# Designs tried in a protein design run: designed miniproteins, single chains, continued (3). Part 77

Each design is a single chain, and the fold is of that chain. pLDDT is the mean over its residues in the fold that is shown.

## One batch from the design tools (miniprotein)

Design m10668
Fold by ESMFold2-Fast:
Structure m10668 (fold): chain A 70 residues (1-70)
Amino acid sequence: SELEKKAEALKAEGDAAFAAGDYQKALDKYTEAELLYEELYKKTGDKKYLEKAMEAAVKALEAAVKIVLK
């Protein structure tokens, strides 16, 4: 429960940073959220956490692309 709340908070912080144009912060926050969702999946076997981890990974990649683009 606490890990799930932390992962959701990190994802929300990533979303806010991305919207603000802080792509490095967004990348960091999305990566942390991905790792916590992976841990939740390992503990629970619930595929919803795998889906959330994949979503966070895609968002992290989008932030990384923005860092490379001018």
Scores: mean pLDDT 88

Design m10669
Fold by ESMFold2-Fast:
Structure m10669 (fold): chain A 90 residues (1-90)
Amino acid sequence: MKTINIKVTLLVTDVSPEEARRSAREAAEKILKAKPGETVDVTILVGKDEESRRLALGELDSGILAYKRKNPDAEVKIEKLEVKEVPPLP
């Protein structure tokens, strides 16, 4: 089977919902353009609010679904989903 591996980092920082959504869309587009056997490393900016995280994960899921529709014989594996928080600058 042709597998793609996805590594996702949710970077929690002071971003607007619009910036978080744009970041998630860029990650989804990168996944959609992945080649079979490729490892895709994506970083998504998310706000501290629950809605920003929910929207970011929704965009990621949409990208994965679009990839599977384009490549029905391909397997998508999420190797890592990590949440990192950026401390405020002093």
Scores: mean pLDDT 76

Design m10670
Fold by ESMFold2-Fast:
Structure m10670 (fold): chain A 67 residues (1-67)
Amino acid sequence: SEIDRLLEKLEEYKEYAERRGDEETVAEFREMIEELKANPNMSPLELTKMMFRALALRSEMLLREKL
């Protein structure tokens, strides 16, 4: 499902941030993961907004680290 796919990606991004010692980004991804787990019946609009929020956060992390 889209929810399972997003959850998997969020866990991936969180682990990457953990490896880099980016505690702020880790905390943000952890909050998103918990929010997604708490709301498995999230509407398509809400799920889409969360997906774009996750992508934006990941992009900012990568740009800051120049990966």
Scores: mean pLDDT 79

Design m10671
Fold by ESMFold2-Fast:
Structure m10671 (fold): chain A 97 residues (1-97)
Amino acid sequence: VVRITIRVRLSGDISDEEFEKLAKEGIENIRKTAERLGVKIIDIEVEPPEEVDGKKYVTFTLVAEVPSQQQLDELILAALEEAAKIGLVDSVEVERL
């Protein structure tokens, strides 16, 4: 079991409504990728945007049962691709549970 935490600095052009739409689509795309990879998603959480020093950040947390490093790497790549649609990836943390 792993926890993947991705923090994204939101694009200044993105509206709250567009963010909600892209976040929902991103979650669905990550779930589809996990299904193709044989990865079991335990939880996906998107925290409300947080403002720090005049910049908006959002945190995505994914908890999954991943049987191999290759599947983990592919899942992380898919999650980063979805995150990149809403802004600049600020940090990525992977924790083995």
Scores: mean pLDDT 81

Design m10672
Fold by ESMFold2-Fast:
Structure m10672 (fold): chain A 100 residues (1-100)
Amino acid sequence: SKEDLERAIRGEEGLIAALATFSREERFVLLGIHAQELREHLADYPEELRPLAEEALRLAETAIAAIRSGAPDEVVDALVERLVGVHRRLREALERLIAE
């Protein structure tokens, strides 16, 4: 529904902002929750958006692994920037679906 798409867009905007501003420790908690949500709801995404959701899940899991292994902040930041890029693309795709 339009209301479900609007909620999804707000969710993407909130996630993008949080990932950009959160500390390493806050990012670890957020990424864990986000990866679990993506795993549980991957099939609920429209078929055309599922590859973006799968890419987001892979990047989130990679960032979690990097944080756990004690990777430098530069490595974690680069992975988070890539994840934010995927979520910006997903938000734009959801906005196009509302405009239809």
Scores: mean pLDDT 86

Design m10673
Fold by ESMFold2-Fast:
Parts: structure tokens; C-alpha cells; sequence
Structure m10673 (fold): chain A 88 residues (1-88)
């Protein structure tokens, strides 16, 4: 439970950073390239699945900004790598 909450908090913080970067790119008209690695330590495969679902939901919230950038002809290149660590 506590580990899941920490992972969700990290994802929300990252989503907020992405939202700000996307808004700044839209305002400036400059291409945006983001490469980020997120380490997620989970207690079980079920927690890993929940973390993935929450991240997907957060990305959906950013969809209107991504669509606005692409409609404006601004290049957005996002590389997000997840590293999952599950204890034995």
C-alpha cells in the first residue's frame, strides 16, 4: 500500500512536469524532446499493473495538450522508460 502510494505520487509529479513542458512548448512554438527513466519498485505484479494503469490515466489527461501541439505543427518526441523492480 505505502509503496503503491509513493509510486503514484512520483507518476503524478512527472505528469505535472510533462504538463508544464507541453504548455511551455505550445506557448513558445519550440519542438519538445523529453527522455525520462522512471524507476518503480513494487511489492507485487498486481502493484506494477496498478501503477501502469494510473500512468495511462495521467497520460490521457495530457492528451488535449499533445493534440494542440501536433495541430500547431510542433514536434513532440517523448521517450519514457520504466524500470520495474519486484522483490523475490
Amino acid sequence: METLEKNIEKLREFAEELRQALEDALASGQPLTISKEIEVKTESPEEAERVGTVFGDLLVELQPLVDALRAAGITVDLEIKFKFSIPY
Scores: mean pLDDT 76

Design m10674
Fold by ESMFold2-Fast:
Structure m10674 (fold): chain A 88 residues (1-88)
Amino acid sequence: SAEDLAKLKEAIEEAIKAGLSEEALKKLYDTLRELDPETAEKVEEAARNGDVEEIRRILTEAFGEVLTPEEVYAVYKAALYHNEKKEK
C-alpha cells in the first residue's frame, strides 16, 4: 500500500542519514519484516546471493514503485547485516 511504501521509504532515509550503521540497518530490516514478512524473506534470500537487481525487482513488485539505486542498496545492506547475525 501507499502507507507501507511511505513507512519503508522513511526507514530507508533514516538508515542512509545514519551512514548505514548497524543499528539503522537492523531497524530498516525490522521495518521491512513488519510491513511485509514474505517480501523480507525474499529480500533476505536475494541478499544471500548478492543479487541487488533481484532485490530491486522484489521491492518494486511488493510496493508498486521503483526505488532508487541508493534506496535498494540500503535495503541490501540491511538484509546482509541480518543474514550475518543469523549465521553466527
Scores: mean pLDDT 83

Design m10675
Fold by ESMFold2-Fast:
Structure m10675 (fold): chain A 112 residues (1-112)
Amino acid sequence: MEERERREKEEKIKEEIEKIMEEANEKSLEIIREFEEIEEEIRKNEDDEEKAKEKIREIVIKATSLALRLIGLAIERSLLLRKGAPKEEIEKVEKEYKEVVEEAKKIIEELR
């Protein structure tokens, strides 16, 4: 009976999914934290309270959007792994994830 091989395969997929979700959560929190540092800098340097509030609102929207995109791509990758999707489909989602991380870095650098 192939019961052992099936368990090892299911356990491997579960561990890979848990790692993907943990890494995505850590990256999302890191991005949010870096944007919170930018928000604090805006509060210190902008004398106009209304302008400060508007800039902070834009930053919060950008940070939230990027974090949600990373989590969404991690969920998509996890579903593809469970489905046994072709390597090419999984690699496409991995590429999109890396592109979102690079986009976040560029935005953070531009705002600093």
Scores: mean pLDDT 83

Design m10676
Fold by ESMFold2-Fast:
Structure m10676 (fold): chain A 91 residues (1-91)
Amino acid sequence: KRELVLEMLERTTERMVREASPENAEVIRRAAELQLRLHRAREAGDEEEVARVTEEARRLEASLTPEQIAELAELEERISSEVAEEALKEL
């Protein structure tokens, strides 16, 4: 389960970075880093780190332009769906 979650995150991140604008490619990498930190913090029961990562994610989101948000939302919906469908077919 842990390995599958991390593999799906890696596949999604790689595809999104390849299709995104250069500006959003960096945002996607940062978001993936925050997701990985959140996953590790939850596994460790580190509620303080969970709160910190959640706040960093909110600040990142608040710094984005409407155009960046629109591209990220479209890429996330499409690519996450594709990666999840592929993973389910392999299970």
Scores: mean pLDDT 78

Design m10677
Fold by ESMFold2-Fast:
Structure m10677 (fold): chain A 67 residues (1-67)
Amino acid sequence: SRMVTELAQAVKDIELRNVLNPTPLQVARARVSGYSTAKNLLRALGFPTEEAERELRKAEQELAELE
């Protein structure tokens, strides 16, 4: 029905707004997750991890300041 379609669109618009305008806390958590995954992958493949470790430390500090 039209009402169900309009409700579904409103939910998608809210979700899209959250993706396009993330809070500082959401950004900090995403950065920690991303750099942690990158560091673990680089380590598993035997590549240098120094840059990923530096960025992870920065991201962890930023997250700690927001929590």
Scores: mean pLDDT 75

Design m10678
Fold by ESMFold2-Fast:
Structure m10678 (fold): chain A 74 residues (1-74)
Amino acid sequence: SAEEKAIAGLEKLREELEKNNIKLSKETMRIALLSLAQEMKLSPEQKAEIEAIVEASESTFEALDKTIAFLKKL
């Protein structure tokens, strides 16, 4: 499914960023995750939840881990 593919892609991104010690800005994370949400055709409410996760997160990894957990609950 599109959800399974998106989750796998985010998990792979998380692994590669950690392996290479790369930190993305909150703005880059917002753009990337909202673009993914749009491609998945998530509802406005689901997109707002992803936006809130990114805004509340203190790190790239927290934003990715919480977004992955959110998508797995859909």
Scores: mean pLDDT 84

Design m10679
Fold by ESMFold2-Fast:
Structure m10679 (fold): chain A 56 residues (1-56)
Amino acid sequence: MSKKDPITGEELGENVYQTPASDFVVSESSYEEHLELFKKLGVDPIDRKPAPEEYL
């Protein structure tokens, strides 16, 4: 059963990522929005990693 993105509330698609700072799985769009925010703040972006197969 696919989970919803906790940030947007949308259903998780095929492109999902686990955040390294949490056990949450987020959509690619939510992940990329956070990378953009971190870049604007001058902070190193969160490492982009594909979600484990157990979430697919």
Scores: mean pLDDT 57

Design m10680
Fold by ESMFold2-Fast:
Structure m10680 (fold): chain A 78 residues (1-78)
Amino acid sequence: MSRAELEAALEDAELQAEILRLAFEEGLSPREVAERLGVSEAYVSRLVERLKDPVVAHSVLGLLEAEADFLRELLARM
């Protein structure tokens, strides 16, 4: 993978993790999350609706944070 592809993957993982954290841990509405992160409300609503179970949402958040940490370490070695 190119450095640009890894950077794009990191940005996507960090964005998705922040959406889930704000929605499920902070209890913000999809509109409030969208305004905070500068993304569409439709995108946030679709992601949140897919992960309706808070236990599943926390598991996915943990996986996204682990992916972001792995990608940051990988990028630091390039």
Scores: mean pLDDT 81

Design m10681
Fold by ESMFold2-Fast:
Structure m10681 (fold): chain A 87 residues (1-87)
Amino acid sequence: MINPDFFAMDKDGDGKISREEFKAWMEARGITGDHDAAFDALDLDGDGYISEEEYVEALGPYASDIAALLQIKTTEELIAAIKEARS
């Protein structure tokens, strides 16, 4: 089942998160830094969208524990978490 935060970011309901939707979500969460770099770290196939599968794969531990994800305050922290989850 799709993560509720993924549904909240997916404003048009197409099952994909656009760069604009992701940046808006990061602003709403107070995450600062290079939002484009954070998006690129989640965009695993480089198609310009984050799919449900990419979101779950990149944020695996945090996809089930949103409280841990909400402790992230900068894009550098988010990118580091994504890279560690994929290692």
Scores: mean pLDDT 66

Design m10682
Fold by ESMFold2-Fast:
Structure m10682 (fold): chain A 80 residues (1-80)
Amino acid sequence: PLGLDAGELPTVEEVREAARKAFENGDSATVVALQLIAVAADISGRRDLARQIYETLAEVAEEYGDKELAERWRKIAERL
């Protein structure tokens, strides 16, 4: 199986930097990819990492004015 392990997942800070760049450039594909990384972390049993990624994505979305997306991601993080 081609699975992600802890060594293949980015750090929270790497996600923050990638998210800021994606929002600045209007790169919705990268935003979706970062959300999928959070899903992969959760599926891999890395729930603490998944929560931190969703919290980081929510903070960046709010910084760039997407309050609805930020609120959606915060609700996901709160359930992890």
Scores: mean pLDDT 80

Design m10683
Fold by ESMFold2-Fast:
Structure m10683 (fold): chain A 84 residues (1-84)
Amino acid sequence: MKKIPSEVVARAVGLVIRAIGHLLDGDAEAAVEAALEAAEILKEAGDYEEAARVLERMLKAMEKAGVATEEARKRLEEKREEIK
């Protein structure tokens, strides 16, 4: 397997941190956008497993925080199916 560049990993991690920040602010839409961008970066780098985990963890975090809208769930699940 090609080793994923540290810069790509750092960028994806930064987006996950931003998504969690938006989630804490109650901004489900911004949290979903940041999570989708992180997953896309990981997918393009060939890390489909980590991309799927980011989406799954974000959905669980949103459900736990009580901000998981039906639209947010749908967007995250559609992206997860796309990268499987």
Scores: mean pLDDT 78

Design m10684
Fold by ESMFold2-Fast:
Structure m10684 (fold): chain A 138 residues (1-138)
Amino acid sequence: MKVTGFSQLSDEEKQEIIDFVNKFLKKAKEKGITGLFTNDSYNVHIEGVDPPEIPLGIFGSATLKGNDIHIKINAVTRDPRLADDVSLLEQVKFRVLRELSILLNLPFSDKGILSSSTKKVTFEEAKKDPVLKELLDI
């Protein structure tokens, strides 16, 4: 896995994103949540991008081509569905999980506080999502 862009994040914060996503993917695999997981491994690239590379009002996108997963996250514009107490680091973590859940058809993509809901959420409420909590053990 690699994290590029996000000039406002330290190398330690980028490593924390890598560790968080690796923990999620490991837990999802241990729970037998396969989604589109037809392969034993994926090459994941998480990239911080600025408009217009990501359309205005879009906060993340994910593509899968073979074993390559590319996730683009808006590095500048905050997702308005997240509360103001959510840091850039935590916004990136939860946005990456949301894009992965949508791309891989994971259970929480269609359920819980990180799904298609437009309700504004706090970081603490996002962590209490039953599916996310079960998958991440947080």
Scores: mean pLDDT 69

Design m10685
Fold by ESMFold2-Fast:
Structure m10685 (fold): chain A 94 residues (1-94)
Amino acid sequence: SLREELEKTLKELREAVENGDYSKVIPLAKKILELAKELMQSDSPEDKRLAAEAYFEVYSALLFVYNITQDPELKKLMDEARKLYLENKEYLLK
């Protein structure tokens, strides 16, 4: 399922950041944003909340790694993830 794939890929992103495998961060972040965008199209409030949580987690991870690497490609993804999070943060608030 989209949810299981998203949760699995989020775990892989956390492990990549924890282990300093920064070369994996960009492709994992791109995959998570794609999966989360699909999940955000769901009529389920639970799916929209998970997608919003994924946007925030990707933004936070990219911000952390960008402060270390200063990679301009990573900054572009960070700015995209931040925008997606801010536009959808309402799904985290009740």
Scores: mean pLDDT 87

Design m10686
Fold by ESMFold2-Fast:
Structure m10686 (fold): chain A 96 residues (1-96)
Amino acid sequence: NNLSQIQQSLNQANTLYQQGTQLGNQVQNDPNYSSDGSSLLSQIQSYLDNANNSYNSSNSNPSLSSQQLGNVNTQQGNIGTLTSQLQQLLDQSNGQ
């Protein structure tokens, strides 16, 4: 059902968020990239908060679950994209 799919997508979003947080903390150790890392982490947090709100809304009103599944999938993709950008900044910070 849509609620189970939302939970699965939210779990994937949380995994990407944890990866992004680890990368962002490492990026912030470089003064040249600290501001960019902080900005990307704030955006990742915002996308995760949005996904969690969609899950809570669907759990309280299952009739919204199809719409909210679409939103959680979108936020998962957004978090993945920014996590990849953090990896690129970390690679640049490490001279790679």
Scores: mean pLDDT 86

Design m10687
Fold by ESMFold2-Fast:
Order: C-alpha cells, then structure tokens, then sequence
Structure m10687 (fold): chain A 100 residues (1-100)
C-alpha cells in the first residue's frame, strides 16, 4: 500500500510539472502562476501523506488525502483544457494504484 501511494504521488507530481512546463512554454504568466500555486499546495499535501504513512495512519485517512491531491490535478485540467485528457488519465492511473 505505502509503495502504491508513493507511486500515485509521483504520477501526480509529474502531471503537474508537465502542466507547468507547457504553461511556461506558452508564455502564459497567469496560468504559470496558477500551476505553481497548485504545485505548492500539492507539495504540502504530499508531506502530510508521507507523515501519515510513517505514523501508520488508517488506509482510509491516507486515501482521503490522496483524493485531495487528485482534486488539485483536476483543477489544473479545468484551467488548462488542452491538457484535460492527459491529466484525467493521470488521475485514473493514480486511483487504480490505490485499489491495489
């Protein structure tokens, strides 16, 4: 389970970093700032999730926090419609890992 959660977090981070790169390449300062803010929010949640895993928190509590991180990816997809399909696939892959 812990390994699956850490892999889900890597998928989410990679998806958000790709969104950041594409916003920067497009020269869209407003979208770039938005994705950077979402990356900071994700980084806080990732640290909280890692702490929950270290403290052997209940699976349901860990999954709830990962779902909060997936909502960040969804919000980025709503702001960057051209990446929506890509980000939606990342969300589905991350959720599949949590189902073992």
Amino acid sequence: FDEAVLEALRIIEDALLRALTLAQDAGDAEKTAFVLEKLREFSRLAREIEELLKNKAPREEVVKKVEEALKIVQEVGEALPELRDYLERAIKEARRLLEE
Scores: mean pLDDT 82

Design m10688
Fold by ESMFold2-Fast:
Structure m10688 (fold): chain A 77 residues (1-77)
Amino acid sequence: SNVELVEKQAEETIKWVENNPYVTEEEKKKYKELVKKLVEITKQYAEGKISEAEWKEQAAKLYEEIQKIVERILANQ
């Protein structure tokens, strides 16, 4: 299901950050929190608890913050 796929992808990307020597402990913590929130809102949308518009707005903000961390990590490599 879509939820299982999102959870699996979240686990894999968290492992990438945890195993990356160029990531600070603060960035690891923030990244995990952002990914967890993204999974949470995706589940809420799948369960009909939030509208598509609300999901898109929240997801876009989380993706933007995740991308900023990824770009900082890659710039240090």
Scores: mean pLDDT 83

Design m10689
Fold by ESMFold2-Fast:
Order: sequence, then C-alpha cells, then structure tokens
Structure m10689 (fold): chain A 62 residues (1-62)
Amino acid sequence: SMDDIVDEMVSRIQAAQPRSREELIQVLRKEVSDAMEKYNLSNDELSLVTQRVIARVDELLA
C-alpha cells in the first residue's frame, strides 16, 4: 500500500542518519527516485508519497 511505501522510505531516511538539511534532501531525492522505479509510481502518486514522507520526517525531527 502507499502507507507501506511511505513507512519504508522514512525508515531508510532515518537509517541514513543525514547530518544536515542538505544531506536530508539528497537522501530524500534518492529514495523518491528509487521508489518511482521500484513501485512504478505515476507522477501524482510520486507527489503524494513524497509529501507524506516529508511530513513524517518533519514530525520526527520536531
């Protein structure tokens, strides 16, 4: 499901332990690119997944 994709991406971003916002953005871009290829996501689905991942990461950093 989309929630499973989001949870997997968030877990990988956390495991990468980005030390800065710039590193976080680089890790996020890689995970988004990988998810698009792995799950064959449409542009609309990719946008929704990306927004949910950002929201979850921001919540965890707050």
Scores: mean pLDDT 79

Design m10690
Fold by ESMFold2-Fast:
Structure m10690 (fold): chain A 64 residues (1-64)
Amino acid sequence: SEKEELEQKILEVIRGLAEKKFLELEGAESVEVEVLSLEEVRITYVKDGKEYTEVLTLEELLSM
């Protein structure tokens, strides 16, 4: 359905945005993004040889 196609595109955009923001703004060496829902993402990133995991709402991600 058109709704399912739109949801898939939104999930891809959210994933790409999260990866880009953490690489560019946080200075992460690597980033892995798991989209938990349209409202929440789990981001696991490496910075200065240490691994960090954060769960952000979509609103928090967009505010970065």
Scores: mean pLDDT 78

Design m10691
Fold by ESMFold2-Fast:
Structure m10691 (fold): chain A 78 residues (1-78)
Amino acid sequence: SDEELQRIIDLLNSEKDLSDEELIELAKKRFPGLPLNVALQFLAKEYEEIAKALEENGLYEEAKIARELAKRIRSLIE
């Protein structure tokens, strides 16, 4: 009954195991035409927003996956 939420959970489970190089390629594909640092900032922000929404719904383990992905992406900018 929550198709969008399930898709987000499935997405996080597929993306949590991506390497740093694969996360960079994901950012380029999701935000084509942006400078890499900007694309990574946008991708990190999307995961942060997803984590907040999941946490507000009591989905703490999935929120943790999203937060860890955002943190990894943030470290690629620095």
Scores: mean pLDDT 85

Design m10692
Fold by ESMFold2-Fast:
Structure m10692 (fold): chain A 84 residues (1-84)
Amino acid sequence: MLSEEQREEIRRKVEEALEEVENHFNNILKNSNDPEVIKKKLEEITKGLELAVETLRKMGLDDLAERVEELKEKLKKKVEEKLK
């Protein structure tokens, strides 16, 4: 079982990584108009996020897993809006 200190370290790293992923993907959406490229990038990123959710839930960090799932849903909505 994770200590409170270990949980805080993981939370910090996860939140930093989520901000980096979101900023990177926002730049892709801003600079690309190719639906195929955008969809492939979304698929790559969401697969990584899904693995992170699975790992965090196995560690008992359900709150962080929910944060990752929120980002995944947010990115999907951004793609749907961009490609309409």
Scores: mean pLDDT 82

Design m10693
Fold by ESMFold2-Fast:
Formats: sequence, structure tokens, C-alpha cells
Structure m10693 (fold): chain A 60 residues (1-60)
Amino acid sequence: SSLVEQHREITLKAIEILKMDKEERIEQLRKLSKESENARDLSILLLRHMGEVELAKELE
């Protein structure tokens, strides 16, 4: 289904982002958060996991 395809694409992008340096990772997660509701939720989760709680709140 199209929803499964969207989840796959977002997950693959997130995996590539997690390979980046911390500063670039934060910037790319902020950009990812603008693509869809699911991408935003994942970006918030990852930022919180990184300890970037205030940045995660900005995306809510």
C-alpha cells in the first residue's frame, strides 16, 4: 500500500541521516520533519533520543 511505501522511504532516509555527524543529523531531521506527519513523529522521537528535547518540542 502507499502508506507502507511512505513508511519505508522515511525509514531509509532516517537510517542515512543517523550515519551523519551530530550537527548535520539535527539539520537533516528538521528537514525530514517537514515531509509528512509520520516523518515529523519519527524526527521528534530521534531528536528526543539524542537528548535534543528543546528541538523536538519545536517540531510539535
Scores: mean pLDDT 82

Design m10694
Fold by ESMFold2-Fast:
Structure m10694 (fold): chain A 102 residues (1-102)
Amino acid sequence: SSSIEELKDQLVAETESFLSLVRGYYTEEELEELRKALFELDEAVNNLDVDTVKLKSEEVKKLLDNLIEKVPPDKKAEAEEAKNKLVTTLDNIVKEVEELKN
């Protein structure tokens, strides 16, 4: 679906933007946990596995919240905005997969 492909591309771009804001405050291992969850989300989307897409979307949201915690106050607003964009895109992906499955 063109809509799901556009949302997946948007998620990649928003993830790169978020990581550019937070990467200085975390280890590569901590950042790889987010990348792994997003990879598993992408596989679930490709399989139209609605339950796994929902589960992995919630896992990604939790990881985003954890990655905001160490961001300094002067950068916190930018990181929160980037997180909110990712959350919106994740919610839109869940909706599109549900529509494609039904």
Scores: mean pLDDT 88

Design m10695
Fold by ESMFold2-Fast:
Structure m10695 (fold): chain A 66 residues (1-66)
Amino acid sequence: MTFADETEEDRQIERDKDYAAALERAREAGMPEPAVEAAELYLAGASLEEAQEHLKRLLEERGIKA
């Protein structure tokens, strides 16, 4: 049967939640630009982890702790 412990869909849902949280943090920091750039990377086929790391880097470069 198709299974098992965790499907690719389940893993994707968890990554999507983490990504949404990162976007919300960027918005709360008053920096929609990092959120837009991270979203563009994700839509371009980058992994969620790469998009999240990019978001963190942008926030750090702007002097905001991510």
Scores: mean pLDDT 62

Design m10696
Fold by ESMFold2-Fast:
Structure m10696 (fold): chain A 95 residues (1-95)
Amino acid sequence: SEEERKRIELLAISGILQITLHEVRKAEDLGLLTPEERERIAKSIVELGEKMAEITGDERFKELGEKLAQAVLDGDMETAERLFAELDRYIEEVA
């Protein structure tokens, strides 16, 4: 079904974001994140949030993606992890 396809796509994006945040946290702890890498990662997070908003028709995914990207740019991984948890709750609402 189209609903099942959307659910699979959302779960795939969620998985990509989870892996990305885990790797960002590890790189930050090792002192390996440059400002340029943070900007690249932040841009990717925004694009993923926009894609989730397109799939669902729910602008909350775009807004959360932008906030999550800003947390990564700020080096605030605790906020990024909290925002990702909120995004996961929204996925459960639409699935």
Scores: mean pLDDT 84

Design m10697
Fold by ESMFold2-Fast:
Structure m10697 (fold): chain A 94 residues (1-94)
Amino acid sequence: VEEALKKAAEEYGLGEVIEVWVERLAEMARALLAGDEERAERIVREGREEIRRLLEEAGVPEEERERLLAGFEAAAGAIRAGPPEGLEALLAEL
């Protein structure tokens, strides 16, 4: 997942996509730590749509866009399924 994102960023100049990806996951983690699962779901949905738009503007092909969006949803799902201590560690690095 991380390797696919790194390769796409290098090939398509996706620095802005990486920044949005990280910011949205951090906002979701903060919402989860606050106990606001509804807000966390909205952040993931809105982040997915913003990333999709940026990938389209960068000229990323549809199949690769769907792969990267699936990677974003998988990362968000892993954060949601993780222990609270993992969320605190993630936020400390951001």
Scores: mean pLDDT 73

Design m10698
Fold by ESMFold2-Fast:
Structure m10698 (fold): chain A 92 residues (1-92)
Amino acid sequence: MKAKEALKKAKEAERLAKEAIKSPLEEARRLIEEAERLLKEAYSLLSREEILAALAARVAGEPVTDEIEAAEAIFEAEIALSFARMKAWIDE
């Protein structure tokens, strides 16, 4: 249950971060703040230990679980958010 909620929040955070990359600076800042909030909520649903265990299982070739999907989505959202923040910093 928690993994599916974390997955939803992480995917929405990634979507907002990608939208921020395409947006003017003022809109990009608001989208980044919302994406950061959603990602923080995703981290509240999956502990750091659970995320690391899921990513380790994925690398080991274990079948994809809801926990693995959520952990991967959190990682993708972090990457997109990093790019959005860097673009906003350059556009200042």
Scores: mean pLDDT 82

Design m10699
Fold by ESMFold2-Fast:
Structure m10699 (fold): chain A 100 residues (1-100)
Amino acid sequence: EKDEEAERYLKKGIEAHKQGKFDEAIKNYEKAIELATDPVLRAKALSNLAVAYADKGEIEKAEQYLDEAVRILDGLSDEEVIEVSPYVIQAAIALNIAKK
């Protein structure tokens, strides 16, 4: 399924991000977003993309992708919001640190 491929790209992005390979992480997160049909998976990928841009100091892009992730929350169930919230919170913290 496309969502299984999207999750694979999300995991590759996370591994690249842990290694400080921000451009590689971004490419993998973008592929995850392109393939994801599950809004939960899409919001997680967008949140991680925002973190990667914040870590690069690209504040405007980080804000744009975080805003997209937050907008997806409006259509989710309470249980799905709880699942996605740690990703959104991490992105908000990364963005706040990058602005300092």
Scores: mean pLDDT 88

Design m10700
Fold by ESMFold2-Fast:
Structure m10700 (fold): chain A 58 residues (1-58)
Amino acid sequence: GPLEEQRERVIASARALLDADRTTLLAAIREGERLLKVYPSEELREVLAELRRRLAGL
């Protein structure tokens, strides 16, 4: 029924996001780098470094 179809779509979307971590990480890094230029932050630099490490591991 509709609820089962909705659940399957949500699960498929979640799996696609996990499998597409590279695309998501690249988008996050780009936005973070842009934000860092406006609001320099050590915490943001550390987050960006972690995102870059995860991207390199993909």
Scores: mean pLDDT 73

Design m10701
Fold by ESMFold2-Fast:
Structure m10701 (fold): chain A 71 residues (1-71)
Amino acid sequence: KDQEELDIVTELGRRLAALGATPEAVKVAVSAAMKPEITEEDRQKIRDAAPNDELAEYGIKLAEEARKKIA
């Protein structure tokens, strides 16, 4: 389970980096996906770290999908 969770968040980070997300945005999204739940504060941090709104919303979607797979 723990290794599978690590693989899921590693893939999340790789996909976000490939889309041009900054290292800070990748870190925020991965950290949010590893929490028991993604809060509105976590979503706001992703929006603040993202270079534009489209990448922010996509990053939130990917983090929520990763969290659902972990849960």
Scores: mean pLDDT 74

